# Ledger of designs, part 98: designed miniproteins, single chains, continued (3)

Each design is a single chain, and the fold is of that chain. pLDDT is the mean over its residues in the fold that is shown.

## One batch from the design tools (miniprotein)

Design m11397
Fold by ESMFold2-Fast:
Structure m11397 (fold): chain A 76 residues (1-76)
Amino acid sequence: STLTPEQIRRITELAAERVPEHAELIRRLGEAAIAGDAERLEALVREAGASLSDEERRAVVGAVQEAGRAVVAEAA
């Protein structure tokens, strides 16, 4: 199922709370996802890959994945 804009917003909020040092990146990713802006999403992922360490990248991915699971569970 495709995530609603409200669900993407909630995922963004929860993930940003878990990794506040990367909250701005997470919010930009969420905004691009809501807009359906594939070019912007690709650019942000590339920028993150160049600037984040492997540990920081794992933390951001983990926070988004956990937030996604929580939001899906709330909808069930």
Scores: mean pLDDT 82

Design m11398
Fold by ESMFold2-Fast:
Parts: C-alpha cells; structure tokens; sequence
Structure m11398 (fold): chain A 61 residues (1-61)
C-alpha cells in the first residue's frame, strides 16, 4: 500500500511538473518496481502491486 501511494504521488508530481503523461507513468512504474525489488518482494507480490497501481492510476487516465 505505501509503495503504491509513493508511486502514485510521484506520478502526480511529475505530471504537475509538466512531464508527459506516458513518461510520468513509466517513471512511476520504474520507481515502484525498484522499491519492491529493494524490499525483497517475490515476483507474485510485485505483480500484485503493479496491478493495483495500474488500477488506481487508471482513475487519473
């Protein structure tokens, strides 16, 4: 949950700074994946986090 909240906050900040929506999304996904890997999450846990991030980000797209 906190990792998703951080990635969504980053996405919103990058868009607010004038970054194109697709680039901001890629940066937020890259951040989420890097943080999840650093935390030692399994591939199944990473896939679940990415899916939830995609679902929440769709409200902004």
Amino acid sequence: SSLIDEALALFKELVAQGMPLDEAFKRAVAHLLAQARAAGLSQAEIDALLGEFMRRASELL
Scores: mean pLDDT 84

Design m11399
Fold by ESMFold2-Fast:
Structure m11399 (fold): chain A 69 residues (1-69)
Amino acid sequence: APVPRSVEELLEQLEELEKLAEAGKLTEKGIRFLRELREIYERHREDPERFLEEVNRLHAEFVAEERAA
């Protein structure tokens, strides 16, 4: 999925990823991404700007990993 542009979009993406995980349809990378997103939300939920910065960073790291290895 594309990088979320708002906290609302990110929460929708998080919910969809959880549904896929419950159905056993997420890859190992997808499960790791979901876990990291939850940790970011837990740490920065009171600072939506910081929350979006951390999410964008995480997304960039996952894209870089897929291209590098």
Scores: mean pLDDT 71

Design m11400
Fold by ESMFold2-Fast:
Structure m11400 (fold): chain A 87 residues (1-87)
Amino acid sequence: SHMQEGLISLLDTFSEELKATSTNEELIAKIEEILKELKQKIRDGTLTVEDVEKARDEMVALAEAAGDRATARSIRTYLGLIEKELK
C-alpha cells in the first residue's frame, strides 16, 4: 500500500543517514538488523505501535551505550514519524 511504501521509505532514509553519520560498524549492524525486522512487519501488514516503541527503545539504548547521541536523536525522530502514521 502507499502507507507501507512511505513507512519503508522513512526507514530507508534513516538507514542512509545512519551510514553517513556513524563510523561504528557494530552499532550500524545491530540497528540494521532491527530495521530489517520492522520492514518485514510493514510488508506483512503486522506492524503495531508497540513494535515501533520497542524497536525505538532498543535502538536508542544501543546508540546511547555507544556514545552516539546523533544516532539516538535520529532514531527518536524517524521512529516517532512512523508511530504517528500508525492509527
Scores: mean pLDDT 86

Design m11401
Fold by ESMFold2-Fast:
Structure m11401 (fold): chain A 73 residues (1-73)
Amino acid sequence: MAEEVAEGLLKAAESAEEAAKKYPELKDILLQAAKDFRDAAEAVKKDPSKVPEALKTMGEQLQKIGKAAEELL
């Protein structure tokens, strides 16, 4: 379970990095989200009890990206 969550976070980070190349207006927000996802993945690998905190961080970053996209589109 924890390894799957960490892998999912790493894939989310890669997706955010690719999206930053396609949407320069969102680049800073997407690159920050990618960094936070990678940091959360490392934390989960070291301590599986941090899975709920990592999922909360993912949700908060997705909300920020969604709002920025709504304002810039």
Scores: mean pLDDT 81

Design m11402
Fold by ESMFold2-Fast:
Structure m11402 (fold): chain A 120 residues (1-120)
Amino acid sequence: SKALEELEEILEETEKKVEEVLKEYEARVDEAIAAARSPEELYARVGELRREYSEKVREIFDETEKKIEELLKKNPEERKELVELYHEKMNEILEKEQKELDAIDARVAAAAEALRAELL
């Protein structure tokens, strides 16, 4: 249906925007790793970068939710089907995001351990 195509377009745009801010976050974390002189400095910087990242992702999801609400208002007869597909696709986006964040977190932890060893 047209509503299904519009849902897919909204979610593809959401996924792309999340990927863009995640890539920016990863690049800034890499800069923090290169610049940090101690584990404490690294974790403090990464913590601030993660806060910035989380706020940007929240804004993306808020905009997505608004678009989905409008789509549901226009297609009340397909509401249940659209909501089920929305949840499935959003879960996929969130799972991909979490896996990438876990990988970045592991890299930060490894860098912190290396910095701690250099200070001994």
Scores: mean pLDDT 90

Design m11403
Fold by ESMFold2-Fast:
Structure m11403 (fold): chain A 87 residues (1-87)
Amino acid sequence: PSVEEVLAEIEKGLANLKKHLSEEAQKKLEKTIKEIKELIRKGDYEGALKKIDEAKQEIQADESLTTEEKLLMLTFLDEVEELIKKA
């Protein structure tokens, strides 16, 4: 996929996921996705994958997130990782 296609799929996934997350979980995920998108725009796919791994660790350790929110956010990051690996 092109950079534009990867970024579009990430935005689509984020928009669909937001309705299932608390406001605080949404803000955390949006910040992380913004950083990942910036790395993708720069062509730093390796850096983007590293940021995803870091974000997954942070989400798993975040006691303020529900089990459901963690599963949704981690699944979304796995989907983003797969999109980047196919680019």
Scores: mean pLDDT 84

Design m11404
Fold by ESMFold2-Fast:
Structure m11404 (fold): chain A 83 residues (1-83)
Amino acid sequence: ALNKVKELMKKIDQLTDQFLTKLRNQDVQGAREIVQQLGEIVKELKEIADQNPDNKEIQKELVIAQLRYIGMESELLVLERKL
């Protein structure tokens, strides 16, 4: 479980870097696709966290992933309204 969580968090880091590139290029469609991919990873992390309710490290990583997702959704909405 924890190794899978670490793999998913690394993927979130990669998606975050790609998302910032899409924002700089004003690529709304590319940014949206990355937010959708991050949403799927957050759902997978939530399933793992729900199966491991006493594992504080897994619960912490889920919160971090959820906050990143909310942040990216907010930035995407700002980009869509600006264009």
Scores: mean pLDDT 85

Design m11405
Fold by ESMFold2-Fast:
Formats: sequence, structure tokens, C-alpha cells
Structure m11405 (fold): chain A 88 residues (1-88)
Amino acid sequence: HMEEMIEEFLKKVDEIADEVARLMREGRWPELTEEEKKLLEFYKTRLNLSDEQARAFVLAYRLGKPLGLSPFQMLLAADKALERLREE
């Protein structure tokens, strides 16, 4: 029931976080679409994101959107990806 939904939620977030961390280790900044620029400006202003956090969020958005993730799940995945990078 609810417990399985939470596990699936966290599993998807962790999978996206792992992929975001891999892409960020390559040192490439993604080329932003107009939609991504608007979302980034909104969340960067609203949540006071650093440039590193904003980069992680854009990658999480690109990977999470096709999977039907919410913006909150994408933000959580971005934060988890940054934690993985700090451990290295």
C-alpha cells in the first residue's frame, strides 16, 4: 500500500540523483530550453538556489520529466546528487 508507494518514490528519486551526479562529474553545463530557463529563473529566485544547485535541478528536470516526476521530486533528486558529489 502506502509504504510500497513511498519506496517506489524514493527509488526513482535515487536513480535520477545517481544519473545527475554522473553527468555533473563530466563537468558539462546543459544547454537550456526556453521552458527550462523559465523554470530555473522561478525556482532559483523562489528557493535561492546556488549555480551548482540550479545545474543539478536542470539535469533532474530533464531526466525526471519523462518519468512523470513532480518538481519536488526533481529538487530532492538534485539535492541528493549534490550530496553524492560532496562525498567524492
Scores: mean pLDDT 75

Design m11406
Fold by ESMFold2-Fast:
Structure m11406 (fold): chain A 80 residues (1-80)
Amino acid sequence: TEAFLAKDKSTGQLYLLVVNGDSVNLYDSSGNFLGTASGQADDLLSAKEGQTVKLTVTVDGNQKIYDLTILAKYTNPVLS
């Protein structure tokens, strides 16, 4: 599993980003699911810490663009 911790550039709010196939699932800092950025996994997978990525997240027909600065990247975090 590929996961990223990111910070909204405008609000300073923390988000968790989880790659699922070609899509990115967006969660807030409390673990609430906010929506999916379809077809944008490659943009996130190519990002490095400190870089800002734009994600277009769709929830129930509404689109929102997030400007997210990558704080940390996690690969295969399944260690018990």
Scores: mean pLDDT 79

Design m11407
Fold by ESMFold2-Fast:
Structure m11407 (fold): chain A 73 residues (1-73)
Amino acid sequence: EEELGREAEELIAQLETLAGLLPKLSPEDREQVRAALEERVREARKLIGQLTDERRKAELEARLARIEADLAA
């Protein structure tokens, strides 16, 4: 549970960094990174769903929603 929370937080932080880089990548690199990010977003959502700390869960869900918005834009 504590381990899952830390793992989810680390994954979200990595996703935030990578999503922020998408506009700066070449078209070829952007497509590859975007596909990988979409897969990792699904993984992050599953991890967040298993968290027992409601405040931490809500915070990470909000951050994930922002990442999804960045991927869509």
Scores: mean pLDDT 79

Design m11408
Fold by ESMFold2-Fast:
Parts: sequence; structure tokens; C-alpha cells
Structure m11408 (fold): chain A 80 residues (1-80)
Amino acid sequence: GKDALEGAKLAVEGKIEEAIKLGQEAMDKGNGAAGALVISLAEALKYYGREAAKQGAEYAVETSESEDAKEVAKLALELL
């Protein structure tokens, strides 16, 4: 949903803690796969950098069964 897409944008902007909160809110509202991906993207950017985050997002586009998670991953790749 919208919370997960906003979280992905914040993660790419370096607003890691805000991105994690929006990912958690997406999970709490029933969008578990997209919310978890936002949290993973934020953590990858914080600890491993842009290249690791890009690889994770590419993997999510190829392997995720969630349409919302794929949209989050595609948005992250466009912004990275």
C-alpha cells in the first residue's frame, strides 16, 4: 500500500528510522511482504550501502509473490 511505497522513498533518501516505522505500519495493516521489504531495504542501505540495497531490490522483483512488494522493489530500483 501507500505506507510501503512512502517507506521505500524515505529509505532511499537516507531517512532510515522513518522508513522502518512505515514498513512496520504496512505490516500491521496486513501488507506484510511489502512492509518487510521496506525494512530490509532500509537496513541494507544503513549497513551495506546502495549496491547491496539494489541487489536486494532486484532479487525481490524476481522472486516476490506479493504485487505490493514488487512495486516497492521497482520503485527502490528507480530511485537508487
Scores: mean pLDDT 85

Design m11409
Fold by ESMFold2-Fast:
Structure m11409 (fold): chain A 85 residues (1-85)
Amino acid sequence: MVEAEVDREDPERGVLRATVVAEERDGVLTFDVYISEAERLGGSPELRVLSRRHYRTVELAMSPRPDETLRDLGRALGELALAEL
């Protein structure tokens, strides 16, 4: 399992975060894309997640890839999802 996160500042919603989880099962790579709304609370540098929803699933039948490649692809899928919002 490999995870990638991409954040976008939104003037109405605070911070939008795309979280992409890549998992290989039975020769299939599955990328689950989640969209979260988040805010900074109490002067903390940490983001507090207000909501999280499943947005998209992408399945690819392909050879195993290094974690770095899966993270890069996950990041690209997350950026695409945020651009659609």
Scores: mean pLDDT 74

Design m11410
Fold by ESMFold2-Fast:
Structure m11410 (fold): chain A 68 residues (1-68)
Amino acid sequence: AKLTIKTADGELIGLALVKLFGLSADQVLDAAGSALSSGGNEVKTTVGDATIEVKPTASGGTVTVTKK
């Protein structure tokens, strides 16, 4: 499964990942914190069975989530 989220709202990202991929809130928060601390670089991280890719854009960024 693949999901792309175009928002800077970490709460909406976290809620979507918990609901759609069955990830724990703690795992999502850790992954989001790591990605957001990248300083505007493209970051890939893994949370459970999902790969989260954060790509910065002029409008804030895109988050793509892909489950294996």
Scores: mean pLDDT 60

Design m11411
Fold by ESMFold2-Fast:
Structure m11411 (fold): chain A 65 residues (1-65)
Amino acid sequence: KAEEVERQIKLLEKSIKNGEELREKAIELGTPRALQFAKQLDENIRLLEEVKKRLEAEYKELLEE
């Protein structure tokens, strides 16, 4: 179980980083549609960070058995 949670945390970290890179590219494009997409990415990144914090807490508890 601990290994599975660690894997999920790693996947979330990659997703957050990819989202940040896409957000930067969208801002660089500067079109209204791209800026709207960047705002959606910002919100999604925020949600992924919350999930990651929850999984990190669970991982810590599993290690402290």
Scores: mean pLDDT 81

Design m11412
Fold by ESMFold2-Fast:
Structure m11412 (fold): chain A 57 residues (1-57)
Amino acid sequence: MDERIREIAERNGISVETLREALRLAATDPVILRVLSKDLGVSRATARELGLALLRE
């Protein structure tokens, strides 16, 4: 999980910390999930899965 988050963050020119926070928000808000998945270039399913995993930590 952490390696995948790092890869997405580097690809989008953002910090891992910023991405982790955004993914946690996306896991609980379908509007944020839609916007973030589009901006990151990942599927909504992937963004939600990563966000939910971060919330469980």
Scores: mean pLDDT 80

Design m11413
Fold by ESMFold2-Fast:
Structure m11413 (fold): chain A 81 residues (1-81)
Amino acid sequence: SLLELFEELVERALKLAEELLKKDPNDEETRRMKEEVKRLAEEARKALADPSKEGILKAIGLTLRIIGIEIELRQRLKELE
């Protein structure tokens, strides 16, 4: 389902942030990105509950933002390996 795919995306992004913070607990940028993912995920869940075209488009936009943060977190983790 779309909800399962969305929750898997959020879980992946948060797991990447947790791995980064495990390597550097004082990484303020990674903490900020983790908080942003949580905020975007809550807004996206609200948008996903709205069956309107506006709600769907908003959910897509928020999901793309979470994907962007996941890519950034993955790149940051790769640089620390």
Scores: mean pLDDT 85

Design m11414
Fold by ESMFold2-Fast:
Structure m11414 (fold): chain A 103 residues (1-103)
Amino acid sequence: SKEEEAKRLAEEILQTVDFLERLIDRMRAEGKPLEEIRRVAIAGLRHVKALADRFAEVTGDEEKAKEIKSLIDEAMEAVRNGDLDKFREIVEKIKKLIEEYLK
């Protein structure tokens, strides 16, 4: 059903952003160059944005998808500015938004 597909997409978004946050935390701890961290984070966030687009198509909830995509764009800007703490804060907001949808 569309509801089951929407829930699977929401779960995939949640799992993907959680994985990305943990990966970036590890790269920071290992002292990886900011350019490498930025490249990985932007690639991951682009993937999450594609999942949010599919979520919009399945649910018809353009407002929720727009909210998620706005947070992703804000996270990309934080990463481009080297503000990985702000990136983490925004990812936590995305997680909370998706978790609220899955209730």
Scores: mean pLDDT 88

Design m11415
Fold by ESMFold2-Fast:
Structure m11415 (fold): chain A 89 residues (1-89)
Amino acid sequence: SAMREEAEKRIREAGFEGAKEALRRLYLERRVPINEEEIERRTREILEGLESGTFVPKTPEERLEAEAVREGRRRGEERGRKEVEELRR
């Protein structure tokens, strides 16, 4: 179903944006210089590594990044699912 594929895409995109937002907030709190290209690249690396099971945090910093990305993705996907449900009304 094209509707199901579009819903899955919206949820994935919302998850990615939530992960990016969470990582950006973490960098701000830790006073790390903000670079949007680096945030996007790092978010992709962590998400791909988490999905493949290859991302193992080796430093306290990497652990915080992984936790932020996981939580941000979860919250983003929840928002995306609610948006999809509203579109079905």
Scores: mean pLDDT 81

Design m11416
Fold by ESMFold2-Fast:
Structure m11416 (fold): chain A 70 residues (1-70)
Amino acid sequence: MGKELDRAEEEIERRREFISPEVYEEAMRAIEEARRVLADPNASVIEITAAALRVIGAVQQAKIEERKAL
């Protein structure tokens, strides 16, 4: 999961010039929250799953925005 979050952050930074500030901020917040959840030894499977889905959704929104900008 940590490696996947690093890749998600790279995907968002690579697209920074093509995405809105709102999409960028949401993606960074989603990644930060996921890192906090994964660092919490008491995090439930539901909390981990919800954080992962939020990151996936944010990366997909960034990819959609990039394609609209190009």
Scores: mean pLDDT 82

Design m11417
Fold by ESMFold2-Fast:
Structure m11417 (fold): chain A 62 residues (1-62)
Amino acid sequence: SRVAQLQADIAAAEEEIRRLEEELERERRSPNPDEFRIGSLEVAIAVLRLVIRKLRAELAAL
């Protein structure tokens, strides 16, 4: 069902965000933080959060 697919896609995206947040925190705690990597991780997390909002809006419209 489309509902089940949207819920699965949301859950997968939330798990990916959790993984990226862990990577971001590790990089920020590094003695020599890579600012470009930090920026890339922040952008990736922001994009995934926008994807989740779109998927949730699609689910709410059903």
Scores: mean pLDDT 90

Design m11418
Fold by ESMFold2-Fast:
Structure m11418 (fold): chain A 73 residues (1-73)
Amino acid sequence: MMNIMDKVRELIDQLLAGADPEEVVEQTAELLNTSKENAAVALILMIRRMRDEGKVSEETADAAIAQLRKLLA
């Protein structure tokens, strides 16, 4: 049994490993039962937190955030 947050973390790990940002956002939106825009914002906030906690490099986090921000336009 995995809670929703564990599933979202798995999707973030896939994104950081080079998965398509658009696919990750769509899967996150479906999982959270929300819009793609809300899902992209949630992913950006979670990745920023992971960067601040030292769990991911600034370079990798900033690249992923930049790709997610392009999907919000």
Scores: mean pLDDT 82

Design m11419
Fold by ESMFold2-Fast:
Structure m11419 (fold): chain A 74 residues (1-74)
Amino acid sequence: IQQQLEQAQRTFQLVRQLAQDPKIPKSTAVTIIDGTIEQLRRMKAQFATESPQAEQQISQMIQQLQQIRQQILS
């Protein structure tokens, strides 16, 4: 769980930076964000019974990515 969380956090940070890069097309950024959200949703379901803390952290990452997605499309 901890190792999977660390990997998810690294991916989340990388995707966040990529989404803020003006050189990346909006369509590409949205596609990457959507794919990452789906991966995080699967991980959240897996952790729901094993670690409420891990599930909470994944939920927060999903919310932040959804916020970034909205900002890109605005």
Scores: mean pLDDT 80

Design m11420
Fold by ESMFold2-Fast:
Structure m11420 (fold): chain A 84 residues (1-84)
Amino acid sequence: MSAEELIKKAYEYLKAGDLESARKYAQEALKKAEEEARRTGNKLPLALALGLLGEVAYREGDFDKARELLEEAYRLLREELARA
């Protein structure tokens, strides 16, 4: 399963309120996205996976972890936009 497919699965579970499954698939997406970023330089899937993990942390009440993950996701999104 690709990083993009794992991101879609994580998002579907997040929409359903299944935070455990959302985290599981987002973590798998993160691993695949890190591999893809090393191979291709494309950091967009990495930013999306971090953003999903940040949303999960926010819904679990871990606001410090949510802030760290969302700030890193935003940083990576800004880097990708600057490459255009």
Scores: mean pLDDT 85

Design m11421
Fold by ESMFold2-Fast:
Structure m11421 (fold): chain A 74 residues (1-74)
Amino acid sequence: GPSFDPAVVLAVIDALLEDPERLSEAVVEALRRAKAALEAGSPDAYGVVQEAIATAEREGDLFTAAMLREALAV
């Protein structure tokens, strides 16, 4: 699978979730699923983070999508 740093992605998700009032409910739910997968060390964690990016883009939250993509590239 693709190589990424799960600690960096988790830190970005935690930072985004510190102000959940900025986020739509769908984005909050997707970020919480991605956080749970990353914390569990799931082999599907990359896929769950990609689904969170897709959800953010669908909701028009281009900032959240960009931050998650940047975190995966580290």
Scores: mean pLDDT 85

Design m11422
Fold by ESMFold2-Fast:
Structure m11422 (fold): chain A 84 residues (1-84)
Amino acid sequence: GATPADLALKHYLEGLELVSQGKYNEAIERYKEALKLDPSHKPALEGLAGALRKTGQVDEANEIEVLIEQGKYEEAGKLALSIA
């Protein structure tokens, strides 16, 4: 069966496809699903920050990016999941 890591990757890839279609709000939800399974999933954190920026949530995107730069991926994931 699929592992949590396999499912996190699947949701991340679905998020990327949605971004390619300009569906940023739907991409945010897919990245959040990846982060629920793996809060330290760096590619999903980076994808989420980019999508948040595209939807005007610039301050939230900047906070996540700062935590990524500091290597605080789990903290970044928890912050990401708290964003509406």
Scores: mean pLDDT 88

Design m11423
Fold by ESMFold2-Fast:
Structure m11423 (fold): chain A 68 residues (1-68)
Amino acid sequence: SRAERALADIRALADALGLSPEAREALVGVTREYLARLAQARTEEEADAHERAGLARMFAILDRARRE
């Protein structure tokens, strides 16, 4: 599925960036949660809100890992 490909791509990105196992799993977990919420969105506004929140959480994880 497209979601499985996205999760595989995020795992590959985390590995390429040399993230710790903890940061890698956090990034994968946030991505999985975001995709699930996006799939359950009933309106475009709800989908946009979930996308913005998901991206913000992903960027926070990447920023924290970069400071390690």
Scores: mean pLDDT 80

Design m11424
Fold by ESMFold2-Fast:
Structure m11424 (fold): chain A 74 residues (1-74)
Amino acid sequence: AQAEYDRLIDELLEKGYITPEDADALRRNPGAAARELAKRIFEKEGVNGEIPEDARKVLFELGRLQLLADDIAA
């Protein structure tokens, strides 16, 4: 679970979907950081009721990070 979580964060960072600061926050506080980042993206991109495909993909992957974080915490 942890290795998969770290790999997914690295992939998001490499693709430019998140910043190095976001990646660091996700590693320090997995669930909370993923929720805050998802909320930020949703609020900004959802202003016109249309979320771009790239932003939707990021939100989906952040949901996966949250599920993996829950597995690590269990």
Scores: mean pLDDT 70

Design m11425
Fold by ESMFold2-Fast:
Structure m11425 (fold): chain A 84 residues (1-84)
Amino acid sequence: MVEEKIRDAIESLEEAKEYSKIDTRENALKYTGAMIRAIGDILEAKLIAKKENSELAKKLDEILDKMGEGTPLDEIIEELKKLL
């Protein structure tokens, strides 16, 4: 379950990267939707992880903080992949 949520978050972030390539209003909306889905999946993964793996929950929390700081999506995706 946790791994599935992390994979879903990675997929959404990859979609966000594609939408960022062309600066249009439609792509900006799709980018925002993909980012919201990714953040939601990471938050759900963190909540599940808190019950069974406190270290994983801490790493997911650190990733959410980095996303809030504007860390490049490539770096966020790589950090999520390391958790699988």
Scores: mean pLDDT 83

Design m11426
Fold by ESMFold2-Fast:
Formats: structure tokens, C-alpha cells, sequence
Structure m11426 (fold): chain A 61 residues (1-61)
């Protein structure tokens, strides 16, 4: 494995962990009796951006 591949794999692992955290937070927010729609929308945007980054990193491996 090259240093570049190692760095990409580290970035991918960190991005996947962050995505898992955001998905758990989204589930928590949606389970509230009166969900904070603004916070849900913000988090959905962050999840979409992170999913795009993960796809880009995977394409480079």
C-alpha cells in the first residue's frame, strides 16, 4: 500500500465513523415528539455532504 492509499483509507474510516454518529443523532432527533425540523434539515445536509465525500474517497482507492 502506498502512503497516499493509507491516507485515503484513514480519511475514509474517519468519514464513515462521523457518518455513523450523524445518522444516530438524526434517528434521535426524528424520534422526539416535536422534532426540531431545522436541526434535522441541517443534519441531513451534513450527512449528504459526508456521503458524497465517502463516495469520492472510495473512487480514489
Amino acid sequence: MTKEQFDLEVDLALAEMRLAIYRKELERLKSQPNPDQAKISELETKIAELEARIADLEAQL
Scores: mean pLDDT 82

Design m11427
Fold by ESMFold2-Fast:
Structure m11427 (fold): chain A 94 residues (1-94)
Amino acid sequence: MTPEVALADAERLVAAEPALRAAAEEAVRAAREGRADPARVAALGILAVAYELTADEVLRTNPDDPEAQALAERLRELARYLREAVREALRLEE
Protein backbone atom coordinates (compact mmCIF):
# COMPACT_ATOMS: atom_id res chain seq x y z
CA MET A 1 0.00 0.00 0.00
CA THR A 2 1.26 3.51 -0.78
CA PRO A 3 1.53 6.05 2.09
CA GLU A 4 -1.09 8.28 0.43
CA VAL A 5 -3.62 5.44 0.04
CA ALA A 6 -3.13 4.38 3.69
CA LEU A 7 -3.76 7.96 4.89
CA ALA A 8 -6.85 8.30 2.67
CA ASP A 9 -8.27 4.99 3.97
CA ALA A 10 -7.61 6.07 7.59
CA GLU A 11 -9.30 9.46 7.05
CA ARG A 12 -12.33 7.77 5.44
CA LEU A 13 -12.73 5.34 8.37
CA VAL A 14 -12.40 8.15 10.95
CA ALA A 15 -15.03 10.19 9.02
CA ALA A 16 -17.44 7.24 9.44
CA GLU A 17 -17.29 7.53 13.28
CA PRO A 18 -20.83 8.98 13.78
CA ALA A 19 -22.40 6.17 11.71
CA LEU A 20 -20.28 3.52 13.51
CA ARG A 21 -21.24 4.83 16.96
CA ALA A 22 -24.92 4.84 15.94
CA ALA A 23 -24.65 1.25 14.61
CA ALA A 24 -22.86 0.05 17.77
CA GLU A 25 -25.40 1.77 20.05
CA GLU A 26 -28.28 0.23 18.06
CA ALA A 27 -26.72 -3.26 18.26
CA VAL A 28 -26.40 -2.99 22.07
CA ARG A 29 -29.93 -1.51 22.40
CA ALA A 30 -31.41 -4.29 20.22
CA ALA A 31 -29.64 -6.98 22.31
CA ARG A 32 -30.89 -5.35 25.54
CA GLU A 33 -34.47 -5.45 24.14
CA GLY A 34 -34.17 -9.14 23.13
CA ARG A 35 -33.94 -8.23 19.41
CA ALA A 36 -30.26 -9.07 18.88
CA ASP A 37 -29.06 -9.49 15.27
CA PRO A 38 -26.02 -11.84 15.29
CA ALA A 39 -25.07 -10.80 11.72
CA ARG A 40 -24.91 -7.11 12.70
CA VAL A 41 -22.87 -7.90 15.81
CA ALA A 42 -20.47 -9.99 13.65
CA ALA A 43 -20.22 -7.12 11.13
CA LEU A 44 -19.20 -4.72 13.95
CA GLY A 45 -16.50 -7.20 15.03
CA ILE A 46 -15.17 -7.40 11.45
CA LEU A 47 -15.13 -3.57 11.30
CA ALA A 48 -13.12 -3.44 14.55
CA VAL A 49 -10.48 -5.71 12.95
CA ALA A 50 -10.47 -3.55 9.78
CA TYR A 51 -9.91 -0.40 11.89
CA GLU A 52 -6.97 -2.02 13.75
CA LEU A 53 -5.37 -3.25 10.50
CA THR A 54 -5.76 0.22 8.94
CA ALA A 55 -4.13 1.80 12.03
CA ASP A 56 -1.19 -0.64 11.75
CA GLU A 57 -0.82 0.01 8.00
CA VAL A 58 -0.91 3.83 8.28
CA LEU A 59 1.79 3.72 11.00
CA ARG A 60 3.91 1.26 8.97
CA THR A 61 3.73 3.39 5.77
CA ASN A 62 3.93 6.81 7.53
CA PRO A 63 6.07 6.22 10.68
CA ASP A 64 7.35 9.82 11.01
CA ASP A 65 4.06 11.60 10.18
CA PRO A 66 2.31 13.12 13.24
CA GLU A 67 -0.99 13.22 11.27
CA ALA A 68 -0.68 9.47 10.59
CA GLN A 69 0.05 8.88 14.31
CA ALA A 70 -3.07 10.85 15.32
CA LEU A 71 -5.25 8.98 12.78
CA ALA A 72 -3.89 5.59 13.95
CA GLU A 73 -4.64 6.44 17.61
CA ARG A 74 -8.21 7.46 16.68
CA LEU A 75 -8.71 4.29 14.59
CA ARG A 76 -7.50 2.14 17.54
CA GLU A 77 -9.85 3.99 19.90
CA LEU A 78 -12.77 3.32 17.51
CA ALA A 79 -11.75 -0.35 17.15
CA ARG A 80 -11.75 -0.66 20.98
CA TYR A 81 -15.17 1.01 21.16
CA LEU A 82 -16.58 -1.42 18.58
CA ARG A 83 -15.10 -4.45 20.41
CA GLU A 84 -16.61 -3.25 23.70
CA ALA A 85 -20.02 -2.85 22.00
CA VAL A 86 -19.75 -6.38 20.49
CA ARG A 87 -18.78 -7.81 23.92
CA GLU A 88 -21.73 -6.06 25.62
CA ALA A 89 -24.21 -7.19 22.92
CA LEU A 90 -23.01 -10.81 23.23
CA ARG A 91 -23.17 -10.61 27.07
CA LEU A 92 -26.81 -9.44 26.89
CA GLU A 93 -27.68 -12.53 24.76
CA GLU A 94 -26.45 -14.93 27.52
Scores: mean pLDDT 84

Design m11428
Fold by ESMFold2-Fast:
Formats: sequence, structure tokens, C-alpha cells
Structure m11428 (fold): chain A 72 residues (1-72)
Amino acid sequence: LADSETALKGAQGALEGAKEALETGSRALALTSLHGAQEILKDIQEGGGSEEAIKAAQEAVEVAREAVRRVG
């Protein structure tokens, strides 16, 4: 992620994807969302992203983990 705005948009996109995975019950989408959210969180934390971006990425990871649990 190149800057804080890009980081925030990436995190928000990951959160929306994770919510969609949770709502649809798609195993493929749930696993993809979890991996994507984890990578985005790592990039933001290592790149010094904003607290808002870090929070959004953390929420994306938690929602994606719940989606994975639900699709079993």
C-alpha cells in the first residue's frame, strides 16, 4: 500500500469482502477474504498506516474468520 488513503481503502474493501463472505456463506469467498484481510493488516502495520486503516483491517480479519467458521 502506497499511502494512508490507499491503506484505508484497501482495508475497507477487505471488510466489505469479508461481510459479503459472511452473508453469502461461500467457503471460497470466506477463505479468500481471510487471506486478503490478513495480508492487508500486515502491510498496514508494517507500513505505518493510520489507526483508522489498522482498525478497519483488524475488523476485516475478524469478520473473515467468523465467515470461515460459519462455512465449515
Scores: mean pLDDT 79

Design m11429
Fold by ESMFold2-Fast:
Structure m11429 (fold): chain A 71 residues (1-71)
Amino acid sequence: SMAEELRRQAERYAYELGYHLGKTATPEEIEEALARTRAAVEEAAKTLSPEEVAMAEAGLAALERGAREGA
């Protein structure tokens, strides 16, 4: 489905963004960026559907995985 394709694409982009952060940013900048993104997802979760929350959390997990693997 298109929704599944968009989810996969979003997760891929989040991972790649995280990977670049891991390669180019300081550990402090990485932690700050991840903390800000987690806070944004948590705030957005208050107004999102359960499916949208799951997608946002999957994206955050991909970003964090990318940052870890990029470092």
Scores: mean pLDDT 84

Design m11430
Fold by ESMFold2-Fast:
Structure m11430 (fold): chain A 85 residues (1-85)
Amino acid sequence: ALSIEQLREQFELARRDGEEAKKRLEELEKAGIKSREDATRYTAAALRVVGSATELWLIARQAEKQGDRELAEEAREALKELGFS
């Protein structure tokens, strides 16, 4: 099992990756999908958001099992910020 410290490190990485991917997705949406290359970049960004959301969901569950309510709540909040709940 991951330690509380390792779980928090994974949370910080997943949150950052998710925020960056969401920002990229929003930038691509604002610019408009005008080419195959744009569509590929959009798909890649969308998959990164889903991947980060999945990691945050797993982190929230593991934190809850370990009794770390604060980390579980932070992970759930990060999920909401990515548009998942």
Scores: mean pLDDT 85

Design m11431
Fold by ESMFold2-Fast:
Structure m11431 (fold): chain A 100 residues (1-100)
Amino acid sequence: SLFDEVKALLLRVAERLKEVDPELAERLREIAETAESVEEALNKLTQLIGELSPEQARLLAEVFEEEAADPSLSEFERAFARMLAQLARSAAGEPVEAPP
């Protein structure tokens, strides 16, 4: 399901962040484990991103941008990662890249 793809994406991003920002990694893992729908996951992610420092938001944006560039992922998973990267860039006070 699309929701399973969202969960898988969030768990991969959390795993990548665990050595750099373990607090941020844990918050992403909790969203992946507790959200019951794509809409709930997106709402929780939007709330989280709004609470991040500019440095944390930039880090998160970079990781989602790398996920969005992975050709082995589904079109939906890449689009979702790109959207989250743009939200995180905006939260960092940085220019949002135009969608491809």
Scores: mean pLDDT 84

Design m11432
Fold by ESMFold2-Fast:
Structure m11432 (fold): chain A 65 residues (1-65)
Amino acid sequence: SEEEKQRLRDELARLYLKYRIMKLNNAITPEEEQKLREEMLKLATEIYGDEEKAKFLVEQFEKAV
C-alpha cells in the first residue's frame, strides 16, 4: 500500500518533470500534451482518491512552465 503509493508519486513527479521540460523547450505536440495530462490526472486521482483535487493539481502543472 505505502510502497505502491510512493511508486505512484514518483511516477507522477517523473511525468510532471517530462511535461515541464517539453513545455519549456516548446517540444510538445497537442496530442502528447493531452496524453500527459490524462496520465497525470489518472495518477493524481489514484494517489489522492479525489478527482476534483487531482484536476486542480494537473491544472497547476499546466499553468506552471
Scores: mean pLDDT 80

